# Designs tried in a protein design run: designed miniproteins, single chains. Part 37

Each design is a single chain, and the fold is of that chain. pLDDT is the mean over its residues in the fold that is shown.

## One batch from the design tools (miniprotein)

Design m1351
Fold by ESMFold2-Fast:
Structure m1351 (fold): chain A 59 residues (1-59)
Amino acid sequence: AGAGAAAALVEALRANPKNDVEKIIQSILDIAQRTGDVETGNKYAELAKKIAEEYKKKA
């Protein structure tokens, strides 16, 4: 499972908790964790991570 990447993203969100940004990223992270396919899960986790980085810089 791609839980490692998802966990790292959750930690990044907690470091910069923005209501709107956090909800968007958490929804993508949730999809990554719910997928039954680890490759797809990792892909979603990577996408969420990139979004988190973008918003973190704009915060």
Scores: mean pLDDT 64

Design m1352
Fold by ESMFold2-Fast:
Structure m1352 (fold): chain A 94 residues (1-94)
Amino acid sequence: MEKKIEEARRLLEEAIRLAEEALELAMRALREEDPERRRRLLEEAERLLEEAERLLEEAKKLATEELREILLEAEITLGVAQLALAVARLLLSK
């Protein structure tokens, strides 16, 4: 039990970190004037979000009620980052 909790916690913390980094890259893309640099920022943000989602899925298989709060934090952070990336892409397509 304790080993699974520690593994799930590490996965959730890493998922949060990657989602926060992706959000930062998406926000930077909105301020980037160079189209090539902007495209690379959006591509990197997408890659980080895909990794974060994979880690969150793995953590859910191991997560207990003890990790409910950090699991919720990870899901919210990932959702916000996904929304920010979608909005950034929409605004930058004009």
Scores: mean pLDDT 83

Design m1353
Fold by ESMFold2-Fast:
Structure m1353 (fold): chain A 93 residues (1-93)
Amino acid sequence: MEDALLEAEAVLNYLRGKALLEEGRYEEAIEAYEKAIEALSQLPESPSVRQRLLEALANKYEALAKLYEKQGDLEKAEEYRKKAEELRAEAEA
């Protein structure tokens, strides 16, 4: 019962994060991805949950990279962009 609610929370916030990222609303996208990660982290461990956690974390880091780029912190933007790429590669493995 609780797992079904956590699953719904994870899916909803992940999709919301994607939409906000596309709109350039980076701070709100980060919050949405953090809520998705929190919900996923409370689900029983499985390869599927691990892959989804890595994907949500990668998307959060992409949003952080875009936020720092907008603020003129190009060094932090590059750091988070690289982390996002590494996590996406790990999620596909």
Scores: mean pLDDT 85

Design m1354
Fold by ESMFold2-Fast:
Structure m1354 (fold): chain A 63 residues (1-63)
Amino acid sequence: SDLEEELARLVKEAKEAFEKGDYETALELLERALEIARQLPGVVGLVAVHEIERFKREVEEKL
């Protein structure tokens, strides 16, 4: 779905930003990803939300 593709793109870009030490950009991308994950149905959406929130906290600890 378009939402799943956009979510995958945002998470990929967030990981790339994190690897480059651009934690501010990684956080911004993860916030956008989280909004999309909350719109996904069922267990897929629940798992995505949990994983993104965990990654977001890890990024915040680097700031």
Scores: mean pLDDT 86

Design m1355
Fold by ESMFold2-Fast:
Structure m1355 (fold): chain A 63 residues (1-63)
Amino acid sequence: MGKKFREEAKAALAAGDLRKAVLYTALTISEGDKEGARELIEQLRKAGASDATLKALEAMIES
């Protein structure tokens, strides 16, 4: 699967753009990169993303 979305999510996290980071994390999940998405979710949690957003992303991986 494409790793472009994972790199975009990491760049957004480094820039403090949580909205963009969440978007690219969801796209990373849709591309089947579940392990990359799990790492991104942990980084989003540390960056202060909402619990509701984190649970939604985790549900997308496990569904």
Scores: mean pLDDT 81

Design m1356
Fold by ESMFold2-Fast:
Structure m1356 (fold): chain A 65 residues (1-65)
Amino acid sequence: MEDLEKGIELLKEGKYDEAIKYFQRAIEKDPDNAEAHRALGIAYLKAGKDGEAVKWFKKAQELEA
């Protein structure tokens, strides 16, 4: 949770690359965390990496199914 929360904080600050690292860390600790996968997608989208964003949104959706 702490890594996810820190990532969200960084995302709000516009620090997208740092937010990506924290969301990746959250996924490493809990690979089934759909929220972390979705947050990573949002961070990539805000960073202008639409292809990566789509990949992570799809993974989040699969985990929530």
Scores: mean pLDDT 82

Design m1357
Fold by ESMFold2-Fast:
Structure m1357 (fold): chain A 83 residues (1-83)
Amino acid sequence: SEADKYIAEGRRALLEGDYEKAVEYFEKAVKIDPNNAEAYILLGEAYLRLGDVEKAIEYFEKALQIDPNNGRAKKLLEEAKKL
């Protein structure tokens, strides 16, 4: 899907250290598929890399609203709240 392509491009941007570009791709992914918990987790990770802890927490909480049993989102949320 188009959303999956944006997630792949965003992950590449994260690996290259281009966190602003990663955010742009993941935002495009969630606009297409607003129930994709993974895309919100990736948005949170990108915002953590940008130093925006408050936005990261918001997106990890959004991921858990969609997928309450997501262990990765729970762990990342707990780690972000300690910052």
Scores: mean pLDDT 90

Design m1358
Fold by ESMFold2-Fast:
Structure m1358 (fold): chain A 59 residues (1-59)
Amino acid sequence: SLPAATAAQAAAARAGMVAAGAPEPSDEQKNNAGSTALALRPGGTDAEVAAAARQMSLP
């Protein structure tokens, strides 16, 4: 979408983050659960997700 921080784009950015650092990682990734957890903050707000979406949406 043209607006970089629409709710849909924010949700897409969060989905991308979840896919990249899913809370249910593979066995090798579970050994680095801290890194995965840091990539995902449970209970994040739409504002935080929108900020991440804007950061990913370059001009």
Scores: mean pLDDT 50

Design m1359
Fold by ESMFold2-Fast:
Parts: C-alpha cells; sequence; structure tokens
Structure m1359 (fold): chain A 58 residues (1-58)
C-alpha cells in the first residue's frame, strides 16, 4: 500500500510537470485512497504529500 502510494505520487508529480493536470489529479486521488490504508505516520505523510500536490493542481 505505502510503496504503491509513493509510486502513484511520483507519477502524479511527473504528470503535473508535463502539464497533464487531469492525470495528476487522478493519480493523487488513487494515492490518497491507498495512503488512508497505511498505518500511522506513513499514511499521514503520504496524505500530506497528496494534499500538497492537489493544491498545486487546484
Amino acid sequence: AAAEAERLLAEAERALAAGDRERATQLVHKASQLASKAPGPVGMALLLRAGELMARVR
């Protein structure tokens, strides 16, 4: 779960850098769903990172 969420967030950052905001939004959403299943601090850190990416996409 955590490793997959990290991979999705990395893909979202690449999509955002390429200007593909729709793809970035979809990837962040999937990563957030996986992060919510990760325990404790790891899940919280992933959710914070997903929130930061969503703020950049708007």
Scores: mean pLDDT 78

Design m1360
Fold by ESMFold2-Fast:
Structure m1360 (fold): chain A 61 residues (1-61)
Amino acid sequence: MQKEIDVGMALIVVGVANLLAKKGEIEEAIELLKKYKERFKDNPESVKILTEKIKELEEKK
C-alpha cells in the first residue's frame, strides 16, 4: 500500500516536472524532483524514477 502510493506520487511529480521543463523552468523542475527524492528516500522505486528524471533534465541544461 505505502510503496504504491509513493511510486504514484513520484510519477505525478515527474509529470509536474515535465510541465515546468516545457515552460523553460528546468532548474525549478530539478529542484522539485530533488525535494521529493529526499522525501521518498526509503522507497527504491521512487528514488530510481526521480533520479532518472533529474539526470535527464540536468543533461538538458
Scores: mean pLDDT 78

Design m1361
Fold by ESMFold2-Fast:
Structure m1361 (fold): chain A 72 residues (1-72)
Amino acid sequence: MTAEEYYKKGLEYEKQGKYEEAAEYYREAVKLDPTNAEYWGNLAKAYEKAGKPEEAEKVRAIGKAGVPDTTL
């Protein structure tokens, strides 16, 4: 699967209210494309909706640190 495919699956699980599964797929999308701010944002949101606000804060911090540098 590509990052886009994982992200799409995450969206499908969110639509069904399965935020834990959505977060897992968004996490895989972020692993494949860590420069995509939307993937990090949706991963953080999915963690919040899953009742994991501490994980959401960690994800936001990492995503924000990675987004400015999209190269080496």
Scores: mean pLDDT 77

Design m1362
Fold by ESMFold2-Fast:
Order: sequence, then structure tokens, then C-alpha cells
Structure m1362 (fold): chain A 66 residues (1-66)
Amino acid sequence: MKEVARQSAENIVALIKAGVPGVVEALRRGLAAVTSDELAEEAAKAAEEGDVEKLAELLAEATAAA
């Protein structure tokens, strides 16, 4: 679980850093659909800030809850 979440977090942050539009919105929408708006917003903020460790932890929580 955590290794997959970490890989996803690294990929998401890399896409944002590369200037790919809509990545944060796609992440927020996807997580809101399977968890909560609060967790989705926190994950979006972590992704925007490039906080891979926090984003990976939030993605692991979302995956465990699903």
C-alpha cells in the first residue's frame, strides 16, 4: 500500500512540477469520490506544495479506506 501511494505521490508532484495542467484538480476530484472532501483538499494542498511524504501518507489512508 504505502509503496504504491509513494510512487503515485512522486508522479503527481513530478507532473505538477513539469507544468501539466489539471493534475491537482484530478487528484482532488478522485479522492473526494472515494474518501472525503477534507482529505481530498489536504492531499491537493500537499501536492501543490510538493510535499511528497505527506501526499503519500494521505493517498495510503485513502487506499486503506477504500
Scores: mean pLDDT 77

Design m1363
Fold by ESMFold2-Fast:
Structure m1363 (fold): chain A 56 residues (1-56)
Amino acid sequence: MLSLEERKAFAAISDAVEAGDVATAHAILDEMLEKGEISPESAARLRAVLDAHAAA
């Protein structure tokens, strides 16, 4: 079950990806990790998804 902070982070990342700005999505993810708003495990999963988008 995701925390409120994790849900907020996912929403912000999703918005950046929708805008076509994968670099901003990565920056948001890194910032949330620094703030402790997302677990390292969840961050690793999201990073893998973003890397897949960048590789396409």
Scores: mean pLDDT 73

Design m1364
Fold by ESMFold2-Fast:
Structure m1364 (fold): chain A 87 residues (1-87)
Amino acid sequence: AEELRKKGREAFEAGNYEEAVKWYTEAIEKSSGKERIELEADLAAAYLKLGKVNQAVGHALRAIGDAIELNDEEGLEYVRKKIKEAL
């Protein structure tokens, strides 16, 4: 999962947002807990860069919901930061 997330991050930093969506989606399938919350936020940010607002909102809301259920305050801050940076 971490290796796939790294590929997604490298694609995102290069401006290859469609490629970033691919890698983050694959990473999410292999992740759980706090890592999944952060990956959902990463995926939401990539969708925002693509102008796919509905998809971005869906993944962001899932990340927020999971962070609340797990009492993951750090995860909530990560989501907030990623969404602000993508705007």
Scores: mean pLDDT 85

Design m1365
Fold by ESMFold2-Fast:
Structure m1365 (fold): chain A 74 residues (1-74)
Amino acid sequence: MAEQIREDAEGAIRLLEPYMSPEELEELREAAEKIVELAKKYDEEGKLSEEELAELREALARVQALAAKAVARA
């Protein structure tokens, strides 16, 4: 799972890069890395804690907000 999420994140970042500032792009990369980190933990342990699931939801919300800003500029 983590490798597929990494590939999907890299593709999305590449698509959105022309519509984002360097600061927004860095924030997007940080959020994407958090998602990959949690996905890797799930691959290794077979589960995430409620706290880790909350962190995942927060990181996904950040990605969605940044993507929406980029799409509005396209």
Scores: mean pLDDT 78

Design m1366
Fold by ESMFold2-Fast:
Structure m1366 (fold): chain A 55 residues (1-55)
Amino acid sequence: SEEKEFLAELAKENAEEALKDKVLSVEVTDDYAVVVTDKAVIVVDKKTGKTEIIK
């Protein structure tokens, strides 16, 4: 869906800017978006917009 694609793209852009690491995968669910980079996992909560970085 367009909404899921938009949130995945936002999460990817934020991940690449914040960490400057290569994005390996993006997974979007109804509750969160997960961006996996070569150094960290970034989780975006779709309801609150909160971003959590796990190394």
Scores: mean pLDDT 67

Design m1367
Fold by ESMFold2-Fast:
Structure m1367 (fold): chain A 68 residues (1-68)
Amino acid sequence: SDVTRLVLLHEFRRLLRELGFSEEEIEALLAGAKRMTDEELATLMRRVRELVEQGRLEEARRLIREKV
């Protein structure tokens, strides 16, 4: 669904800002995320949120860089 895709990308952009990525890094990561399926992106965001909730911010940032 186009609506689901737009919501996922919007939520991902928001998550990247919360994690302290620069605007340049965010644009590069969003370009990478556009190559992922909705399921892959949703799974990545779930895992990243789990790390953030545990205070593991550096691991969350590393996971994003490795997967995207």
Scores: mean pLDDT 86

Design m1368
Fold by ESMFold2-Fast:
Structure m1368 (fold): chain A 63 residues (1-63)
Amino acid sequence: GELEGRVLMVIQEAGPRGVTVDEIAERLGLSKEQVEAAIDTLEARGLVRREKVGDETRYYVVP
């Protein structure tokens, strides 16, 4: 939906550095729960992947 599209755009713009749920929420003015729900949908569609980087979980677009 519209929300998933906005979240995907932020993840794409982050590029190889990836982005956290908190960073996406801050950028878009969304709750953490809204961002996590959108990410779950994007992961299920194979558009986004998650990776643990140090103490953070970061999200990346799938090529």
Scores: mean pLDDT 86

Design m1369
Fold by ESMFold2-Fast:
Structure m1369 (fold): chain A 66 residues (1-66)
Amino acid sequence: NIEEAKKLIEEARKAAEKGDDETATKYLKEALKKLGFESSSAKNAVDKSGAKNAVDAVEKILKVEE
C-alpha cells in the first residue's frame, strides 16, 4: 500500500534528520518492500548519497506512482 510506504518514508526522514542512518535505512527498506522494490536498493542509496538524499529519492518515486 502506497499510504503505508509514505508513513515509513516519513519515519525514515525523521531518523535521517536525527543522524540515525541505521534506523533511516531500516524504514526505507520496509517502504521499498511495500512499493515492490528490492530492499538492497535502500542500503545502496544511503551508502552512496547519505540517508537524507536516499529518502528524497524514494519520495520522488512515490509522487510519480500517484
Scores: mean pLDDT 73

Design m1370
Fold by ESMFold2-Fast:
Structure m1370 (fold): chain A 102 residues (1-102)
Amino acid sequence: TVTLTQSPKSITVKEGDNITINSTASSDVGNKIAWYKKKDKEELLFRFGKPVNVDSRFSSSGSGKNYTLTISNVQKEDEATYYDKSLASSPDTWGEGTKVTV
């Protein structure tokens, strides 16, 4: 089983700020990472490094064991908890989440 460690655990930002959420995997999972936004519902943002119906202010990157979700020009509607998920595990393994307050 792959373990995902997200940093920071929580962050408070102002509208217009840029934020970076990092995740470190216990094993190299290649591009088998997804990113989710959870507030009222679970929303898939990125899968296999590719955007899935997400605002252009969001970007994801990753190599080896290190993965990143970046939100530029943060808006109030971006307030949520963000999770990564390893698709290389069986069952799939979730990160612990990063709570973003705007």
Scores: mean pLDDT 82

Design m1371
Fold by ESMFold2-Fast:
Structure m1371 (fold): chain A 61 residues (1-61)
Amino acid sequence: MDTVESRVYAFLKAHPGEAFSPAEIAKALGLSQSTVSRALENLELAGRVVQKPGGRYALAP
């Protein structure tokens, strides 16, 4: 995806084994938290990321 989802997914692929909150990803990428939250929901629905305890997201295995 050549969208916010693509940028968020690339960030998570660059940090394998780590989980990040939407706010942490937003700060790292210079995006709004709401934009990143929507992208993470779309990626989770696509099976590309998983939600971890504490509202954090990581790459799907």
Scores: mean pLDDT 81

Design m1372
Fold by ESMFold2-Fast:
Structure m1372 (fold): chain A 63 residues (1-63)
Amino acid sequence: LPPLDAAEVERIKRVIEVTAKEKGYTPEQIAEMYRRVSETARRLGQDDAAAAFDAYAEEVLKK
């Protein structure tokens, strides 16, 4: 897996946003995608990346 630095976190976020728009995903489905990536980052010891994805999931669900 590539390192989850700030640039990679932004790239993954953009891919999720584009995919969600193309497939018409609900906020709950988008949040689940962020949660899965957050769990992967946490397992790799990349807590900053995990926290960023958790925040994105929460933001999507607040709308």
Scores: mean pLDDT 79

Design m1373
Fold by ESMFold2-Fast:
Structure m1373 (fold): chain A 58 residues (1-58)
Amino acid sequence: GVIELNLKRDTGLSDEQVAEVVRLARAGDFEGAVALLQREGGLSREQAESAVRALAAE
């Protein structure tokens, strides 16, 4: 979706890494999704949490 495309653009993550973040977020693994975005995407905690909440709400 649009959120996934924006996440890829803003973080430089691969399609596979974006798919993993989406899977973790939808599975309810909030901490795992946030940690991946911080480690691989270079996002702050607040930015990562915002992105994960948006993905989980979709």
Scores: mean pLDDT 79

Design m1374
Fold by ESMFold2-Fast:
Structure m1374 (fold): chain A 70 residues (1-70)
Amino acid sequence: SRVERAQALLDEAEASGDPDAIQRALMALGVAYFEAGDYKGAIEAFDKALSIDPENEGARTLKELAEKKL
């Protein structure tokens, strides 16, 4: 699934220790959860991305949209 692919990307990014790669992987995971209707999973992934880059407009916007779905 898209979620499984995004989780594999995150595992790889975390192994690399690259914060930019980890943030991109968390964004992919959040989007995958959102598309699957798992809005709680999406919010958690976007929150983690925002913990790395608080100025990530995409993460903030998509988190807000996911919160409105709950």
Scores: mean pLDDT 87

Design m1375
Fold by ESMFold2-Fast:
Structure m1375 (fold): chain A 64 residues (1-64)
Amino acid sequence: SAEEERREELKRKLEELIAQGDPPLSLAEIAEKLGISRSTVRRLIKEMMEEGVKALKEAVEKVI
């Protein structure tokens, strides 16, 4: 569905932003860049970490 496609696109953009972070981006900055709430960013991060995105886990520990 279009909704699921947008969700996957947001996850890809989130991973890319975190990978490019030098210095690491805050949750607020990521939320602003993606145009979503900080709560949505935290939820996406949790889902991606559960899916085994190791680079995201390492980056999150530096941001929060």
Scores: mean pLDDT 70

Design m1376
Fold by ESMFold2-Fast:
Structure m1376 (fold): chain A 68 residues (1-68)
Amino acid sequence: MATTTVTVTATVSEDEPGYAYVPVTIDGVTRIVKVAVPGAKAGQRYTLTLAVGEDGTVTLVSYTPAPA
């Protein structure tokens, strides 16, 4: 069982409040993943902790506000 944990800083979309688009690289393939960040403000930066499964499934573990 190899779930990779990735920490990224992303800005929440101003067009879709509560979502961030995050590039995740798995086996050399980069995918832009739409991650729900409930309660986040549009345009605000957050440090996201994501769990990436071997099948490329990305889940949000936690997030905290980051300095702008």
Scores: mean pLDDT 74

Design m1377
Fold by ESMFold2-Fast:
Structure m1377 (fold): chain A 95 residues (1-95)
Amino acid sequence: MEVHKYELKATVTEEGKTTKLPPVKGEATAEEAFTMAVLYAAVLAASTPKGVDAVVTVELYLDGKLAMKITINTKTGEVKVEISEYGKELLEKSS
């Protein structure tokens, strides 16, 4: 199973103010990196105070290429997951 260099880029937008979080970097399989991105987005959303209208965005890069984007609206509870063609190819090879 191939190990990839991952980078998680996260932003939190609250009341029109956008905060860029420090990137999280490491090495993992594609499946592990996708799982980490989902958990990271969930933890960031859970860390937002109740009743605050915030948008959490986490972008997963594997070997410098965008693999997945997760967007969570903390007020509505809407979760949008966008897997790139590159991300789909990596997951298909792992299956």
Scores: mean pLDDT 82

Design m1378
Fold by ESMFold2-Fast:
Structure m1378 (fold): chain A 103 residues (1-103)
Amino acid sequence: SLAQGMEADAKRQGISLEELVRREIEAAVEAAREAARYREEGDDAMAAAYASAAAILAISVRNMLDANPELREKLKEELLRAAEEARELGVEAAAKALEAAAK
């Protein structure tokens, strides 16, 4: 899975799982912001592409945290804040995945 590949890459690069998860949360929110921007500009194809990227990143975060519940508890507030921002940006799939990651 993408999550397993990213964990392996982080381990090789000396990046902590916590740092990797934080970067993925930030990337998911940034992708959601880009999706909202392209939607406002009327570029439906780019909006859909970035919304899909946000959802994939959010699902990756959820999968990583399912394997590490201690890290989930530590990042819960950050995940819920990111989910709220993704929802406000209209990327419901990413918001739901981030909310699920917090549980």
Scores: mean pLDDT 85

Design m1379
Fold by ESMFold2-Fast:
Structure m1379 (fold): chain A 67 residues (1-67)
Amino acid sequence: SAEEQIREALARMKEGIETGDVELLREAAKVLEELGIPGEVIDKAGVLLALGREEEALRLLLEAYRK
């Protein structure tokens, strides 16, 4: 499902931030973009993840997808 893809992409984005893996971040962002989530929202989710606000990042992505 799209929600499962969003959760998986968020997990990969978190790993990319923690490890500094820019390629992993790019691949995760592409999955979210292909689901119709705006790049600005994806960037904001990345900032929330870097701040340890994983639950807020997930909510933001899910709400953007539902619009």
Scores: mean pLDDT 86

Design m1380
Fold by ESMFold2-Fast:
Structure m1380 (fold): chain A 55 residues (1-55)
Amino acid sequence: SEELLEKARIVGETRRKLRELGASDEEIDRAEAEILAQPTVEEAREKAEELLAEV
């Protein structure tokens, strides 16, 4: 679905940014799981912003 593709894009961008900030592979994988667990694209985007702010 279009929503799944947009979530995948958010995950990919967030993984890249977390890696640049020095996050571990385990932290990055946890962030991916949390983003994908959100019911909407909007909530996935909000979760990504929250996780990036914690690094």
Scores: mean pLDDT 84

Design m1381
Fold by ESMFold2-Fast:
Formats: sequence, structure tokens, C-alpha cells
Structure m1381 (fold): chain A 55 residues (1-55)
Amino acid sequence: MTREEALAGARALRGLVDAGTLSAATAAQLFRHELLEAGFSEEEADAILREVGLL
């Protein structure tokens, strides 16, 4: 997963939060797990989530 792909995925989840189908906390937890499994560091995962307003 590239950083651009990670940001696109995070923005899609932010769209679901804004639509009311998912909480920001749940979206952040789920996507943080996927980012770590994809080889991002904790700091990189947090930076991506903060950039899209999920953290």
C-alpha cells in the first residue's frame, strides 16, 4: 500500500463517518490496524489519520 492509497482509503472512511454510517473512533481503529499490517509505522498511521480528520 502506498501513502497515496492509504490517504484515499482514509478519505473514503471519513466519508462514511460524515454520512453517519460509522463513528470516527471505529474508522480510526479499523484503518490504523490495516495501515500497521501494510507496514506503516505507528507514527505514519497516526499522521495519515490526522491528515483526514479521523484522529
Scores: mean pLDDT 83

Design m1382
Fold by ESMFold2-Fast:
Structure m1382 (fold): chain A 65 residues (1-65)
Amino acid sequence: MFRPGDIVRALEDYEAKRPDELTIKKGDLLEVLAVFPDGRLLVRSLKTGKVGWVPARVLGIVREA
């Protein structure tokens, strides 16, 4: 479903549980950089520029690449 270049929105708050994860707030916009088959996305925050892993379940597509 998700692809690199997609713009996604946080559907809920997510707090990073590992150093390589990103903390996000509901409503934040992010760019998808990579998709892993384990249900994780590597994303870049459009607000902060920070990069990290986030579970795909807390994200929804706003704009396809």
Scores: mean pLDDT 83

Design m1383
Fold by ESMFold2-Fast:
Structure m1383 (fold): chain A 87 residues (1-87)
Amino acid sequence: SKEQEALRKLLAKVQELFEEHRDSLSPEAQAIVEQILAKLQELIENGVDEALLDEMIALAVDAAVRFPENAALFNAIAAGLKAVKDL
């Protein structure tokens, strides 16, 4: 579906951003990115769940506030998730 294609592109983009920022991410921030990646894989495999998307958006937005040095990364993740939801 269009949503599944968007989720696959977002997964690839989040993986790319994670590798680029790996050395600047605290272990706690890394765990949140890994959690988001696992949930993206779940959505791709099992289909889009709006409640899970909303939970992931809230997690990414909260992470941008909690880890201001990584705010650009977490805001990009949140924007990507919102774009999928708007499809």
Scores: mean pLDDT 86

Design m1384
Fold by ESMFold2-Fast:
Structure m1384 (fold): chain A 64 residues (1-64)
Amino acid sequence: GIEDKIAAGEAALAALPHVSPELRAAIETALRQARDALKAGDEEAARAHLDVAGRHLVRAMTEP
């Protein structure tokens, strides 16, 4: 579910040894906003924030 995807994103971020501070903050903010939206019962907003976090995570994982 969405909660599992947020947890997976948090774990992926924790496993990144060398992401820029700006990109780390952007991922952390998006994951936090996804969790807040999910707690509020807004699954659509949670998915939107999770998508933002996922885009930042892909960039972080594909940077040399």
Scores: mean pLDDT 84

Design m1385
Fold by ESMFold2-Fast:
Structure m1385 (fold): chain A 93 residues (1-93)
Amino acid sequence: AMEEEIQKAMEEAMLAVVREAIAAGRGVAPEEEQKKLIEEAEKAAKEAEEKKTKEAYVEAARAAARALAAIKGGEALREALARYEAAKAKLEA
């Protein structure tokens, strides 16, 4: 079915946006506590890429959001988070 291919493409696009957000967070040279959250988010994203389950994608998104919320950062982090939220909204629609 065409819908299954579209759904999978949206999930993969969401994971790509999540990984971009994590990379932006790393670039801001976060403190040790924030670095641990980024590492957890990277592990969750890798697990989602390997498992390709809805639960793994949701966990990767939650871990990335938690890491971004903990980082005191600038425009790049805000832009990455905005892209993630837009991708999430599109997937939920």
Scores: mean pLDDT 66

Design m1386
Fold by ESMFold2-Fast:
Structure m1386 (fold): chain A 110 residues (1-110)
Amino acid sequence: SIDEVVDELIAFLNEAIDRLLELADKQPPEVRSLLYRLVGELGQFVDEIRAAREAGDYDRVIEVLEKLIEFLETFLKEHGDKLTPEQRAIVEELIDKVREFLEKIRELKA
């Protein structure tokens, strides 16, 4: 069901948030601030996705995921050079996985 796919997406995003928080602990202040900002924004997207899912508003879920992809791509363009290769790979994996979830939700809604 769409709800199951959205729940899997929320779980994936929360796991990514936890991983980014662990990586922030030993980083220089500038990189730590960027990772905390990324985590804060991801948390807001998770809250918006959860609210839309609770409302049964799958069009809103799709809109939020499109905005999340745009946010992550912009983050990499503006800050990717300040990240380690491992941190960049996490953000790139987030983009790829969110795109996969978006496509699956679109197919199930059709």
Scores: mean pLDDT 88

Design m1387
Fold by ESMFold2-Fast:
Structure m1387 (fold): chain A 93 residues (1-93)
Amino acid sequence: TAQREAAAQLVVQGQNALAAGDYEKAIAYFEEAIKLAPSPEMKAGGLVNLAKAYLAAGDKERAIKLAEEAIALAPDNPAIQARAAEIIAEAKA
């Protein structure tokens, strides 16, 4: 619970940094959230957030790689697959 709560708090901080245009801080927060993620599905969610941050920063190749890792880590999670697919499509546009 404590580790899961800490990971969730870091995701909120990362999303706030993204909204502010502070992509370096967003990346750092999402990387820490991934380290604290207690399950493959929570880690996959973190990878999707990290992929969004890299896409916003202009690193399309890294965004695609991270989104593909998220799909591989949570193959039975349609929400993660859909969000990751959107990131890949946007990065390739």
Scores: mean pLDDT 87

Design m1388
Fold by ESMFold2-Fast:
Structure m1388 (fold): chain A 70 residues (1-70)
Amino acid sequence: MEEEARAVAEALVEAVKAGKEKEVEEMIEEMKKEAPELKPLLEELLEAAKAGDVEKAAKLILEIAEKYLA
């Protein structure tokens, strides 16, 4: 589970870097279903991804991964 969460976080970072907005949005919707408590951070991540702010998106992904693994 923890290793899978890290793999998902890495996939999200790659998708944001590649500008794959639709893929990022779909991954965020899936994560919202699995971890509703992370919904505010996931919504901030979606906004950062739509804005093309890769640096902010990467920081949010790391924070989400840390909270999900804790």
Scores: mean pLDDT 73

